# Designed miniproteins, single chains, continued (4), part 76

Each design is a single chain, and the fold is of that chain. pLDDT is the mean over its residues in the fold that is shown.

## One batch from the design tools (miniprotein)

Design m14627
Fold by ESMFold2-Fast:
Structure m14627 (fold): chain A 64 residues (1-64)
Amino acid sequence: QVLSPEVQAALKRLQAAFGLPVTGRYDAAAQRAVLMAQRLSGLPVDGRVDAATAAALLGRLPRE
């Protein structure tokens, strides 16, 4: 997967927060975590890890 390091870090934190395997890869489990985060952030639930989704993930799960 070609994700920025910040997006991968956000995915790992999101996976941990949702009790999913912490892989940092955008596979089926990571996509489900992104969909859940989009629902919690009021974003369209489409599973895309674009700039808006990455910003929402960082807002919900602060860096370090």
Scores: mean pLDDT 65

Design m14628
Fold by ESMFold2-Fast:
Structure m14628 (fold): chain A 74 residues (1-74)
Amino acid sequence: MKEKLDQEIEAAVYEIKGAVYVAIAESSTNPEERKQAYKDAAEAYRKAHDASIDPQVRERLKKAAEEYEKKAKE
């Protein structure tokens, strides 16, 4: 079983990855690249949510995943 610290690190890594993909999406001038980056961001935030054990952090990450999944479908 992974220790609590390992789970928190895993969640943080995926959250950072999600933020990087959001930055790529927001800076992209190509609509296809922007949609793909938002999709990748949503997936990263979902994985961060699954790794996190803090209820408040999990809710925040879930909302971020839902927001960027919605943007990826536009």
Scores: mean pLDDT 82

Design m14629
Fold by ESMFold2-Fast:
Structure m14629 (fold): chain A 69 residues (1-69)
Amino acid sequence: AAAERAELAGIAYALRDVDPEASKKIMQAIADGNIDEAKKIADEALSRLTPEQRERALKLGEMAKAKAE
C-alpha cells in the first residue's frame, strides 16, 4: 500500500511536463485513497508516452518506491 502509493506518486511526478492532466488526476486519486483509480490513470498515461518517456516515468516510480514513502 505505502510502497504502491509512492511508486504512483513518482510516476505522476515524471508526467508533470508531458501529461500534466494525468499527473494531477493520479495525485488526486492517491489523495482520495483510490489506489485502483490511480493505477488505471497511470497505466493509460504510460501507454500514450514514447518508450523513452515511459522508461523515465517507471524509473522515477521505482526510486520513490525504494525510499519507502
Scores: mean pLDDT 82

Design m14630
Fold by ESMFold2-Fast:
Structure m14630 (fold): chain A 58 residues (1-58)
Amino acid sequence: MSALEKAMEKAKEFVESKNGQASDEELRDFARELAKELGLSEGTALTAVYLALQEVKK
């Protein structure tokens, strides 16, 4: 599984734990943490978080 796929999976779990109601600040903080943990850029991690948010809210 690629680092991006792991990022998406972790992002979905985080967003689900917040019932899709996480603030932009919480999403950015999580994305920064995820980027550091998985060796991704902050932009890539943030994109994964926002894609996960859209999927959970659908």
Scores: mean pLDDT 78

Design m14631
Fold by ESMFold2-Fast:
Structure m14631 (fold): chain A 78 residues (1-78)
Amino acid sequence: MSLEELYEQVKEFIKKAYEGTLTREEAIAALPPIFRFFVSLTGSLSKAVEEIHRFSLIFAREGYEKALEWLDEKVKEK
């Protein structure tokens, strides 16, 4: 799966979480593609964990739109 395909899948999960439509089963199923996306984005598991943590903080404190802006910038870095 390409980085672009992983990013589209991750954005759908984030959108559902924001809208309150993400089921428990969907949330659990989202974990592997989220990890694959961040590993593909960063090239390392430790950096992936750091970026997942940063994303969660931005989402929690700044909201959905700011979290997506941050992800778009990370994807632009290739």
Scores: mean pLDDT 78

Design m14632
Fold by ESMFold2-Fast:
Order: sequence, then C-alpha cells, then structure tokens
Structure m14632 (fold): chain A 81 residues (1-81)
Amino acid sequence: ATKGENAFAGKKVGDTVEVLLNGNTFTVGEEVTVVNHPQAGPVAVKPSEVGLVEDNILGKGKVVEVNGATAKVELTEVKDL
C-alpha cells in the first residue's frame, strides 16, 4: 500500500485525516479532494483541479484546520481501498 492508502486505511465519513497542501492555499470550511501522491502521501487539491492531477482519489472533505504546509480535513467521502 502507498503512504496515502495507509493514511486512509480504516477511515470513514466523519473521520479526520492530515493532508499536505503541496504549496496550495486553503481556508477552513473549504471543500477539497484528497489524492494519493506516491512520495508525499495524501495531498489536498481543489475539486475543480482533480482532472489536472489525474492521481488516485482517496476521498473528499472539508478543511477544519490549516497548519502551514498541512491541513486537517473532515472526510465527506472515502474511496473503498
């Protein structure tokens, strides 16, 4: 399993996951799609930008906390892994 898949193992809707922002800016309450990055683990992208990354989608959620280069996201959808 990849680093992102391991971070999402056992996660369900309503659970919180820590994600990398990968240089992007997000605000608390913002909707994000979480994608699997092989070297970095789970990465937050804008929902409108999903088609630009073409990565494996792990889930969707809303930002609940931003901490510099990382954020905590409450999951609204989780991919079956």
Scores: mean pLDDT 71

Design m14633
Fold by ESMFold2-Fast:
Structure m14633 (fold): chain A 59 residues (1-59)
Amino acid sequence: AAPATRNAMSVKEAKERLIKRAKEGDENAIRALKAILGYSSAEIGSPADPEKVIKEVEE
């Protein structure tokens, strides 16, 4: 059990929320998912298939 320090939201919980928003077509959620996956800052701003990003985050 990890101690809760500050407003530490787990990456997994953040992913779940962002995946839902990205599936609804939220561009900001898609960009946030790219950041979570470790995309570079330059690549986050590039047009990419949202479905592919969502699939990579889910599994």
Scores: mean pLDDT 67

Design m14634
Fold by ESMFold2-Fast:
Structure m14634 (fold): chain A 89 residues (1-89)
Amino acid sequence: EKAKEMIEKIRKIVDETLAKLPESHLEAIRTLNLIYSDILEKIKEKGKITPEDVLEAYERAVKEYPPRSEEEQKAIDETVKKLIELVEK
């Protein structure tokens, strides 16, 4: 149940960011979706997630789908900050 609550909170943060992002920011959308997928796998494996897991997902995702603009980078960075704040509690 705690894992489900964490997934729902993470999904809300990602969905709110994606809703604010222009459709043209495809790389940021791909990066955020990859971060979300990696986080979900971690939660499924161990029932929880750490700030370190979020940072690892971020580093992996930006390497695979590098942001094309400063606006895309800011959207990704702000989302990751919110995710880290959520999982630190």
Scores: mean pLDDT 80

Design m14635
Fold by ESMFold2-Fast:
Structure m14635 (fold): chain A 82 residues (1-82)
Amino acid sequence: GPSRAGLRRELLENHRSSWYSLAQLSRLLGVSRASIRHAARTGRNAAVEAALVRLGLSPEQAARTRLFASGGRYQFVVPQDP
């Protein structure tokens, strides 16, 4: 099943996660489902950003990371430098 280590590798190596359910991301990040929905709607959420830093992203990368929602699933994309 999905793991925190797997999500970490996806974000650090591929700069893009797999598509996860709301429940899966809530468990993997240790943040509420409401925080994840908020991040997807508004483009940012402090609890989600803190969780990404705990996974190994820099604070700057975490702040720029986008969470996309489609068909009840969620995907992180880490922007690359131009």
Scores: mean pLDDT 85

Design m14636
Fold by ESMFold2-Fast:
Structure m14636 (fold): chain A 67 residues (1-67)
Amino acid sequence: MEVGDEVSVVKDGKPIATGIVKEKRGDTVLLENVRDPEGNLIADEVEVKVKKETISGGQKILEAEEL
């Protein structure tokens, strides 16, 4: 994933949020404009500890270890 990418955050196999990658360092990604699956803003910024990065059907997916 790259800075500026829109990503889906998945935890325990379930989509929990979307966001835009603001910064990437090691296994941690800082997301901005974080929204729930219904599009409601839930946080201005969230740090996600990434378990795995996946691209499926053109969707960029972060599997979260913790938020």
Scores: mean pLDDT 80

Design m14637
Fold by ESMFold2-Fast:
Structure m14637 (fold): chain A 90 residues (1-90)
Amino acid sequence: SKILELEIEIGVKMIQLGVSVMTGDKDGAIKAAEQAIELVEKALELEPNNESFKSTLVSLKAFLDALKNGESLEKAIEKGREAGKKYKAS
């Protein structure tokens, strides 16, 4: 199904993001996060009430915003986690 295909692609991009973070590759992390966001947004068009996709999107956008604003990978990870936690608590 299209949704399963998107979930697999999202998983691959999340792995690529993790590798970029572990290796300190900020540009790679930005690229992987942007690609993951695009895929999650497509998944949300198919499943608009999927809270897991919604929380993932919130976390990824906060992470990407921090990196684009010149923050470190460590701070970007922290901001992504905080945004996801705050979304789930709301």
Scores: mean pLDDT 89

Design m14638
Fold by ESMFold2-Fast:
Structure m14638 (fold): chain A 95 residues (1-95)
Amino acid sequence: LEEILKKAEELLEKGKEAKAAGDYEKALQYYEEALQLIVDNPELLKTERGRKLLREAVEGAKEAALAILGPEYEEEVERAVEPYYQLLKEVEASL
């Protein structure tokens, strides 16, 4: 699990760097890769660190998507990320 947590952290850092450079498409790609890695390894969400990484990846992906699509797509973007927030709530309720 530690190696997967490190990989997710690396992807988030690359996403943040791409976003800082104004490359929102590349930022979204990195954030989506981090989200997929965490979803494929749900045991990470048993850790506080894994849950923090999921929240950061969701927020980063949402911000990047809105920067690409525009603020008029806020409802669509929120709907797309809602399953990740629901997953966090379910995991936290089971702890």
Scores: mean pLDDT 84

Design m14639
Fold by ESMFold2-Fast:
Structure m14639 (fold): chain A 100 residues (1-100)
Amino acid sequence: SMEELRRRLRELLREFLSRHHEELSTVQKVAAWELLEAIANRASEEEIERLAETLRSLGFSEEKVEEITRLMKEGIEAVERGDVERAVEVARRILEVIAE
């Protein structure tokens, strides 16, 4: 369900921020929040492109932006087909890329 997905994404984000709070910049924390919200909200292609521009402006490399964009699209497709497990797995990978 959408409610279950949102709950699991919020828990994933909370756990990530708790484990990495001393290692992550404010920029990385904000990026993590925005990207997971975009997946939960099934962001459009235009919204994904605006997020990509934001990540570039925040200093993320083109390689990381391209990987995050690809993962965002995979996560949104998983949400659209009701695949909660896949959406959470993709969100976890996005968080790993942000922490790199």
Scores: mean pLDDT 85

Design m14640
Fold by ESMFold2-Fast:
Structure m14640 (fold): chain A 68 residues (1-68)
Amino acid sequence: SEAEEIEKLADEAIEQILNAKSVEEARRIKEEALEKMRKLAKTEEAKNMLRAAEASLDAVVDLVERKA
C-alpha cells in the first residue's frame, strides 16, 4: 500500500538523518524524503501516515540540530 511505502521511506530517512554529517545534510534528506512521500499520499490512510512521518522526521532533524 502507499501507507506502507511511506512508512518504509520514513524509516530509511530517519536512519540517514541520524547518520548525517551536518545539519544541512539532515535537512536535505528530510525534504527529499517528504517530496517522495507527498507523491504517494493520495489516500486518507497514506495522508495520515505522511503526517506521522513528517512529525518523526522533524523530531530527528531537531535532535541533530541540538547536538551540532
Scores: mean pLDDT 86

Design m14641
Fold by ESMFold2-Fast:
Structure m14641 (fold): chain A 60 residues (1-60)
Amino acid sequence: MLSGENIKEAQEKLVSLGFKLEIDGVLDERTKTAIKGLQRLAGLPEDGIPDEATLEALKK
């Protein structure tokens, strides 16, 4: 189940990877674009949704 905390976790990791976005727990267009970038780097489908596979890729 995706919550604002899961989105904040993804945003925090994206910021640590050099993406410029706010850690607000909102899945806005900027956050979706950054997630798609991460998904591409991890070899995952680029859907912009911080699913379990995307969150696991962030932990590596």
Scores: mean pLDDT 75

Design m14642
Fold by ESMFold2-Fast:
Structure m14642 (fold): chain A 106 residues (1-106)
Amino acid sequence: SEKLEKALEYLKEKTKDFSLEQRAVLAAGISLYLTKKGYGLAEIDRVLEAAGIGPDVDASKLSPQILAALTFATNPENIDLAEAAYKRVLTPEVKKVFDEVKKILE
């Protein structure tokens, strides 16, 4: 989708100076949003890549709360639990980028 491509480019550009934790939180939020919209694992993987959360990321550098948010967002058997975990770790800086990505996708 052209909207998804534009959102991924925006995400990559705006997260360049983000910490690993901020990138993980943002990736969790967008992955949760895409899951709620019926997107598949391939699109979620592209979000993780665009946010700089690849398979080589050192998970030990992430807090347990952020790891929980990311794990629930990518394996969401309970959407409400994933949403609650994301809200606990969300910062204003991350929310601003998330809200703009959401606008691009809508």
Scores: mean pLDDT 81

Design m14643
Fold by ESMFold2-Fast:
Parts: C-alpha cells; structure tokens; sequence
Structure m14643 (fold): chain A 78 residues (1-78)
C-alpha cells in the first residue's frame, strides 16, 4: 500500500493490513489522513503487533486497531 492508494480513497476508515509497520512512518501517515480514521489490523502487520503495543500506539497517536476481521467489522458497523 502506498500513500497514493490511500489518498484516492473516499472511505471514512482506512484499514492497514499486510504492511511493514514503522512508528515514524505511521505517525506521518496519520497526520496525512487527518480527516480519515486509521484502523490497523494487528494480525496482518509485519511483524505482527501485540494487543498491548497496538493499544499503546492507538492511545498516543489517535488511531483505532482491530485484532482480526471480525473486530474490524464491529468497529466499522458501529
């Protein structure tokens, strides 16, 4: 996934999966998508993030996280 792919989206939520996770890059991406909410699928990051790591990062940088597709669906449906 590239920034250009995300910029073309009109979605309320941007879901990140199957990505190499880098905190500096993620912070910049979150700032770039200030009018859209990021959701990180933690079971599809590289490396996989623990729930504790995802929770801490979400708290600091204001994004959402889901541990799997079922939890992702619940977030989007709410």
Amino acid sequence: VTANDLRGSKAKYIVLSNVTFSPPAFILLARYLFDQKLILLTDKTSPPLSEAEARAMASIWGFLYAKNEAELAAIIES
Scores: mean pLDDT 61

Design m14644
Fold by ESMFold2-Fast:
Structure m14644 (fold): chain A 87 residues (1-87)
Amino acid sequence: MVKTESEKLSEDKYKFTIEQTGGSSGSKAVYEIEKLSENKGILKIKQEGPNTKPYETEVELENYDLAIELLESQLEAAKKVAEKKKK
């Protein structure tokens, strides 16, 4: 199954988690976004799982609000996948 979570760490920091569980393997992707100024921010991406090499990257954002919207869209898509697998 796919599990999604969003949490506000501070006024300028949000964390989004997409976790796939079940079957013979699972994976977890964590997106952490921090606002530095009006429209500037940093996006940190971490991916891990038993069958996936741990991967971390950091991206500077010029469009913080758009990045938040994109992450929320990914969470919504993951929720729909979980719901579609509801038997």
Scores: mean pLDDT 70

Design m14645
Fold by ESMFold2-Fast:
Structure m14645 (fold): chain A 79 residues (1-79)
Amino acid sequence: TPEIEALEAQVRALGQEYERLKKENAPKEEIKAKLEQLVALARQLIAAYAEANNASDELVAKMLATLERDEEEALKEID
């Protein structure tokens, strides 16, 4: 859908900015702020996907748990 396509484009753009900040050795606080924005958009994308595909509560919970683990791992790499 156009909404999901827009969210995917935003996630891609923020992901590129996040990688650029890491490559440029930006301050940890700036990298973390960009990661927070990326995670927030990823949560919105999961919600939009779940609504569009009538996803089960189990599938949604699994997707959110995976996102949480990925976020924790990324934060450990930044710290």
Scores: mean pLDDT 83

Design m14646
Fold by ESMFold2-Fast:
Structure m14646 (fold): chain A 79 residues (1-79)
Amino acid sequence: MEAVEAGLEAARAGLTPEQISRLVVAKVLEKYGLKEEAELILNDPSRAGEALARANKKVPGLMEEIHRALLEFRRAAGL
């Protein structure tokens, strides 16, 4: 999964768990064409909840895919 691969690369580059989680979420959003919401999550963490609420309205079931991507990343990273 592309989002998991990006998260693993970020972990190898020494990014924090918070930064890695935001990157994985943003990659899932980009896959569905939600570029503005992805940019908000990466550039303004205080607005991440707002971005996720908008994304979920546009793509039902997206939160489940985000949750799976984060779980797959955690397993692949040996966490």
Scores: mean pLDDT 78

Design m14647
Fold by ESMFold2-Fast:
Structure m14647 (fold): chain A 64 residues (1-64)
Amino acid sequence: VTKAEVREALAKVGESATDSQLERAVEVIRTTDPEKRGALSQRLAEILGIDVDTAAEILAELGL
């Protein structure tokens, strides 16, 4: 997963993020157990300033 991929997934749902937020999102995606999707969605929502449902859509868009 790259910052560009997260940025593109955000754009598809009408959202945007700073470069620092994208860096933190990529780090969390890489280090969080992918089987803990609920926890990952919540952490992404907090980092990106979006709701948890939108974060889950972004994860699905990324193939996670």
Scores: mean pLDDT 81

Design m14648
Fold by ESMFold2-Fast:
Parts: sequence; C-alpha cells; structure tokens
Structure m14648 (fold): chain A 99 residues (1-99)
Amino acid sequence: MEYAERAAEAAEKGDGEGAYEAVKRAGDEGDDKTAAEAGAAASEAGKKVGDGRGAGEATRALLERGIDGSKALGDEERYELAREIGEKLREIGDEFEAE
C-alpha cells in the first residue's frame, strides 16, 4: 500500500501536512478503507518515534474522511473502523499533550 508507506514516512518526520495529504489522497484515489490503513500506519509510526504531530494529523484526516465518506462499508465494518481509529487517536493524544 503506497499511501500507507508515504503516510508513515511523513509521520516519522513529524510532517503533519504530508501525513494528512497522504491519507486524503489514499481515500480519493483508492478507497476509504485504504485511507484508514494509511492513517493507522501513520499513527503507529508516530508512536514508535515518539512524535505525534504527523500521526495525529493523519488520524484526523482519516476520521474526517472515513466516517463521512465511506459508502462501501456496512454498519458493523464502520463501527469496527471507528473503534480502531478511536484507539489510535487516544494513544496519539498522549503524544500531542507531551509536546
């Protein structure tokens, strides 16, 4: 998944704008699920390097698009996606509050 790698690299560098755009393009050019995978990858990368700036922006882009844009997911799939995003967002919140 090209977008997931791009989002993760941006998050590792603390590049919030790059991570946000990678997730947004993943949704626009691929699918809402692809955007969700890119957002999750950025969140994981940001936590590994202890920098929530890029990961947080990528996760926010995913929340905005994944919740509002997905028409392919059923109710259960949307619930599970939101749950996973929520878990990642809670962890990212700790990084943002630290710096």
Scores: mean pLDDT 65

Design m14649
Fold by ESMFold2-Fast:
Structure m14649 (fold): chain A 79 residues (1-79)
Amino acid sequence: SLAEALAGWEALPAELRERILETAREILDRGELPEDATPEDLARRLEERLGITLPPGIGLVPELDTLLGMWHIRRAVGL
């Protein structure tokens, strides 16, 4: 659930949260995800890149959800 995702995100060290957000931007910038990518797709790619297991539903936290949403918008308008 979103509540579990938020609790898991808040439990992470701030430094790791920053690293996750940086890595998410890199994944999106490199076009490593399909055009119809879900929050779960982003989360799995983050786990692969960082070599760690992330809290369930992590892609649904506002910070990651916003990044993915903005990426979908840019993709849709040809940016």
Scores: mean pLDDT 83

Design m14650
Fold by ESMFold2-Fast:
Structure m14650 (fold): chain A 88 residues (1-88)
Amino acid sequence: SEGDEKIRKALLELAEKYYSPEDVEIFKKLMEKYDLGLVSQFLTLLDAFRKEGRLTREEVKALADKFLSMTEEERKQFLAELGRELRS
């Protein structure tokens, strides 16, 4: 859908801030495999933490690599905890 395409473009823009060009290509393939809503929520939260100076670029990349290695259930739990942390 048009909405999905807009989300996909926004996610790629966020990924380009935190990943190398090689990692961005891997990320594009993972976005085809994984739920876009969960990926979108994750990158939005990381961008918020980064803008507040709460995470370095290296820490953001490490968290992104960890998120991509998780199961869907682990991702849901992780996002809930990350969202709670941001509000603290």
Scores: mean pLDDT 72

Design m14651
Fold by ESMFold2-Fast:
Structure m14651 (fold): chain A 76 residues (1-76)
Amino acid sequence: SITLEQLEEAGVEIARELGMKTEGAKGNLVLLVSVDGEDFEVRIPTDDHQLALAVAKALQERFPEVEFKGVYGEPA
């Protein structure tokens, strides 16, 4: 079974591949995903909503059991 830690590691890796800056993110975007009926909050250290949505799509492609539910900003 996939863990939250594995999803977060994969999400950050994908975000870096898609051009996320490795330093100086101004906040987090949280991807709400479901895996086998369990909800997870995957934090991506970016303020780029388009990047966060691309990460969600790539996570679903790498892990077919992952269902994307939404994205929201984490308060500063």
Scores: mean pLDDT 78

Design m14652
Fold by ESMFold2-Fast:
Structure m14652 (fold): chain A 103 residues (1-103)
Amino acid sequence: SELERLRRRARIAREVAQALKDFVEKNYPEYAEKVKPLLDEAIRAFDEAIQAPSVEEAERHLTRAAYLLGKALESLPKEVRDDVLGAINREATRLVEREAAEE
């Protein structure tokens, strides 16, 4: 179903957001505390999307989570942001491939 598809996407995105938070905390602790509130809100929004009872609610929570992730990334200096984006793109690819293999 469309709702199950959105919930699966939300689970992957939630893991990517957590990996982003962990990566910043480990590699750029000087920025971690500044982005943490936005990342925590984004993770919570992904959790809400996973539990959403309808397609409309899931899409609303996913949109909010994406917006918050974007704000967190935009708050980082360009060099830090580029490194973080590289790391999360690798993690996102790994998670998508894992989900495809689980059938």
Scores: mean pLDDT 84

Design m14653
Fold by ESMFold2-Fast:
Structure m14653 (fold): chain A 60 residues (1-60)
Amino acid sequence: DDEKIAEKIAEITGISVSTARKVIRLLDKHGPTIDPAVIAKETGISEGQALAARLTYIRS
């Protein structure tokens, strides 16, 4: 469930659930191999937050 993944990303990274949903949409569209720097630029989060979010998505 994308919503449960968004909640887990928000809990791990400290970003909002709405921002986590945007990250998930990028991962769904481009695949889990998308550069975390691209995610960070598109959503306004840090590269570290983007990397942690991508890892959480892959493990889910």
Scores: mean pLDDT 84

Design m14654
Fold by ESMFold2-Fast:
Structure m14654 (fold): chain A 68 residues (1-68)
Amino acid sequence: DEEEKKLKELLEKRRALGREIADDLLSAVLPGLVEWAREGRFSPAAAAEIEAALADVEARRAAEAAAA
C-alpha cells in the first residue's frame, strides 16, 4: 500500500521531470524549426503546430518567471 503510493509518486515526479526536459529541448530547437517553417520547408499544418508548440512553451516559461 505505502510502497505502491511511493512508486506512483516517483513515476509522477519522473513524468514531470520528463516534461521539463522536453520543454527545455523544445525551447532550444523550436526557434530553428519555426525559422524553417517560415522558409516553407513544412506543410502549413505542420508549420502552425510548430509555432503553436513554441508559443505554448514560451507562455509556460513566462508564467514560471513571473511566479519566481
Scores: mean pLDDT 68

Design m14655
Fold by ESMFold2-Fast:
Structure m14655 (fold): chain A 88 residues (1-88)
Amino acid sequence: SQVQQLINQGNQYSQQGEYQKAAELFRQASALAQQQASQSSGDKKILLQSKSDALLESSKLVEQGEVSKAATKFTSINLRTIGDLLDS
């Protein structure tokens, strides 16, 4: 999907130490996840909103160069780690 492509590219930039570019791509992925949430209902909407929020928060942490904190934040809300999402 487009969301997954953005996450994968963000991972590549993060691994290269280009945190600002990685953060921008994670923000774009978050926006698309939020759009999917707006078209969903019930528990699925809540889960998609949580995923969008996690990606947005992770983008802020990556922008600050705190990649490990971004991964921990993602895991703490019972979602796959950023690494797991980026490798798929």
Scores: mean pLDDT 71

Design m14656
Fold by ESMFold2-Fast:
Structure m14656 (fold): chain A 78 residues (1-78)
Amino acid sequence: SSILQARDEAWRKMAEVIIEKTKDDPEAKEAAELMLSPDPSVASAGALRLAEMSDDPKVSEAIKEGQKVYKETLEKAL
């Protein structure tokens, strides 16, 4: 459905933003790259791993920017 396609696109764009924002942090970047996995369990594990690193202000900021892009992508697609 168009709504599921919009959610998949929003998730992908969120992950891409987080990867870009964490490029100087190998552990955070690796976790963000897992979010792009076609396996939903791996993608969820990547997101959880990033959440566990959110005590780092750079990781926290990357997650917030990613979430903003997620919402904006959904709003534009729906």
Scores: mean pLDDT 85

Design m14657
Fold by ESMFold2-Fast:
Structure m14657 (fold): chain A 81 residues (1-81)
Amino acid sequence: MSLAEAFVKLAESLLADPSLTVQQKVNALRQIIAWLEKRESPATVVEILEALLEWLRKNNAPPEVIALVEELLAEARERAA
């Protein structure tokens, strides 16, 4: 399993958790991505976030989650430039 595939699976599990509000899911995902940014190169973070965003759009994820990943991907692309 690639790192991107593992991260998408983690996000899928988080989004499927019925005990969490959309805002709690957004906050949890933001923290997980912040952790990823400290461990991986900016280019690898971009690759992972692009894979995640494609999966979220294809699976009709909440717009708040999509907006978060779009924001963080734009920031990651700026760091990778």
Scores: mean pLDDT 83

Design m14658
Fold by ESMFold2-Fast:
Structure m14658 (fold): chain A 77 residues (1-77)
Amino acid sequence: SPIDELARAIVENDPEKAAEAAQKLGLPPSVGRVLAVYAKEHPDLTYEEAKRIVARVILAHADQLPPELVEEARSLL
């Protein structure tokens, strides 16, 4: 899923891949970069934890995103 793509880019600590994944979700690219940088300060961050962070960020931008993506994010929390 697009959420999985962003979560993996975050745990890989790749800001530019995270920016591209965020843009594919309809989020600002800067959000992806910031989350990848955050992951560098938290090297124990798991893929499942990153996926939940992405879900929370999607809910914070729910009014700008497709309803089906928002519902998928809600199901992960």
Scores: mean pLDDT 84

Design m14659
Fold by ESMFold2-Fast:
Structure m14659 (fold): chain A 94 residues (1-94)
Amino acid sequence: SMEEIRELAERVAELAGIKEIPLDPKNTPLETVRKVAEAAVEVAKERGLSGEESLRIISYVITGKPAKDEAEFAKLVGREKLVLIRDILDAAGL
């Protein structure tokens, strides 16, 4: 649900050291994106979340919108950030 996505996004932000969400998708540094993706992997392992669910949560933290798929997410954050997120999720088996 949207409430569950919001609560999980707040947990990801806390672990990533981010005080306010959503971030600015156009001005978020790659290092911040890395921290968000790594925090999302940690939450996914604790809660048994899928890669698709993890991607929706990461999208919400960065953009304020849970992207339905990678194509929608790429439009919001750009290809470079999506590739970084995908690489981190893939390395974690997500």
Scores: mean pLDDT 85

Design m14660
Fold by ESMFold2-Fast:
Structure m14660 (fold): chain A 101 residues (1-101)
Amino acid sequence: EEEPRVEFRLKVDPSSPDADRIQAAVGAMLRTLYEEGAEIKRMRVEADSAEDFKAALEEALKNIEGNKAVGETPGARIEIEVDSEEALKKALEEGLRVADA
């Protein structure tokens, strides 16, 4: 595809020891959404550490409202909107699994 029209923002300090883990978790979430055939309308991830990122993922997973999930902690914010609640839940679960590794 040429360019998918989605809003995507990832803010992670690349000098953080957790940057690779957070990026891997985000990549796993994107792959899960693609495999489920979901259309991503918006994905925003901001995280200072893997611990804060995991806490934000847990909040987002608890606070899924239809096609949207938001998780916010003092050190992380996750906001994601897709066209499938089931795909969204799977993506958040996979992200949490990878972030915990």
Scores: mean pLDDT 78

Design m14661
Fold by ESMFold2-Fast:
Structure m14661 (fold): chain A 69 residues (1-69)
Amino acid sequence: SAREALERALATAQAARDGGGAAGAGHALKSYEEGNVEGAIKGVEGALRASTDPAVRAALEEALRALRE
């Protein structure tokens, strides 16, 4: 699900100590929980622009795919 993909992206960014990826993924998850799917997509796109870690980027790309369902 989109929620699970966002939770995995946040956890992956936190484990990698990627502050930009974690902040963007956290914002995206909050937007999604508030029913704002467009805000969640924007949050993931922001996180992708801020992150250079390959594992974090892969998790964010998966979250973006799940959000676009």
Scores: mean pLDDT 83

Design m14662
Fold by ESMFold2-Fast:
Structure m14662 (fold): chain A 83 residues (1-83)
Amino acid sequence: SRAAELEAFVTQQLRQITQDLVKQGKLSQSDGDKAYRDLSRLLRDAIRAFDAGDDEQAQRYAQRMEELLSKYPALKEALLEYG
């Protein structure tokens, strides 16, 4: 499905970005792994909420992603650069 293809694409991009930041010394390996795991879960849940038409739940997941990104400034900056 389109949702599954989007989920796979976004998850792969997030993994690449976190790995590159770790290689650059901007994130520890531990923080990169945690950020990837936690953000990939939130992204998956957000995509599913949008697919289900649950705008309120999708917005809550978006807020959770913003809160998580505030803990990893280098990752937030990299994601803004990729967008």
Scores: mean pLDDT 82

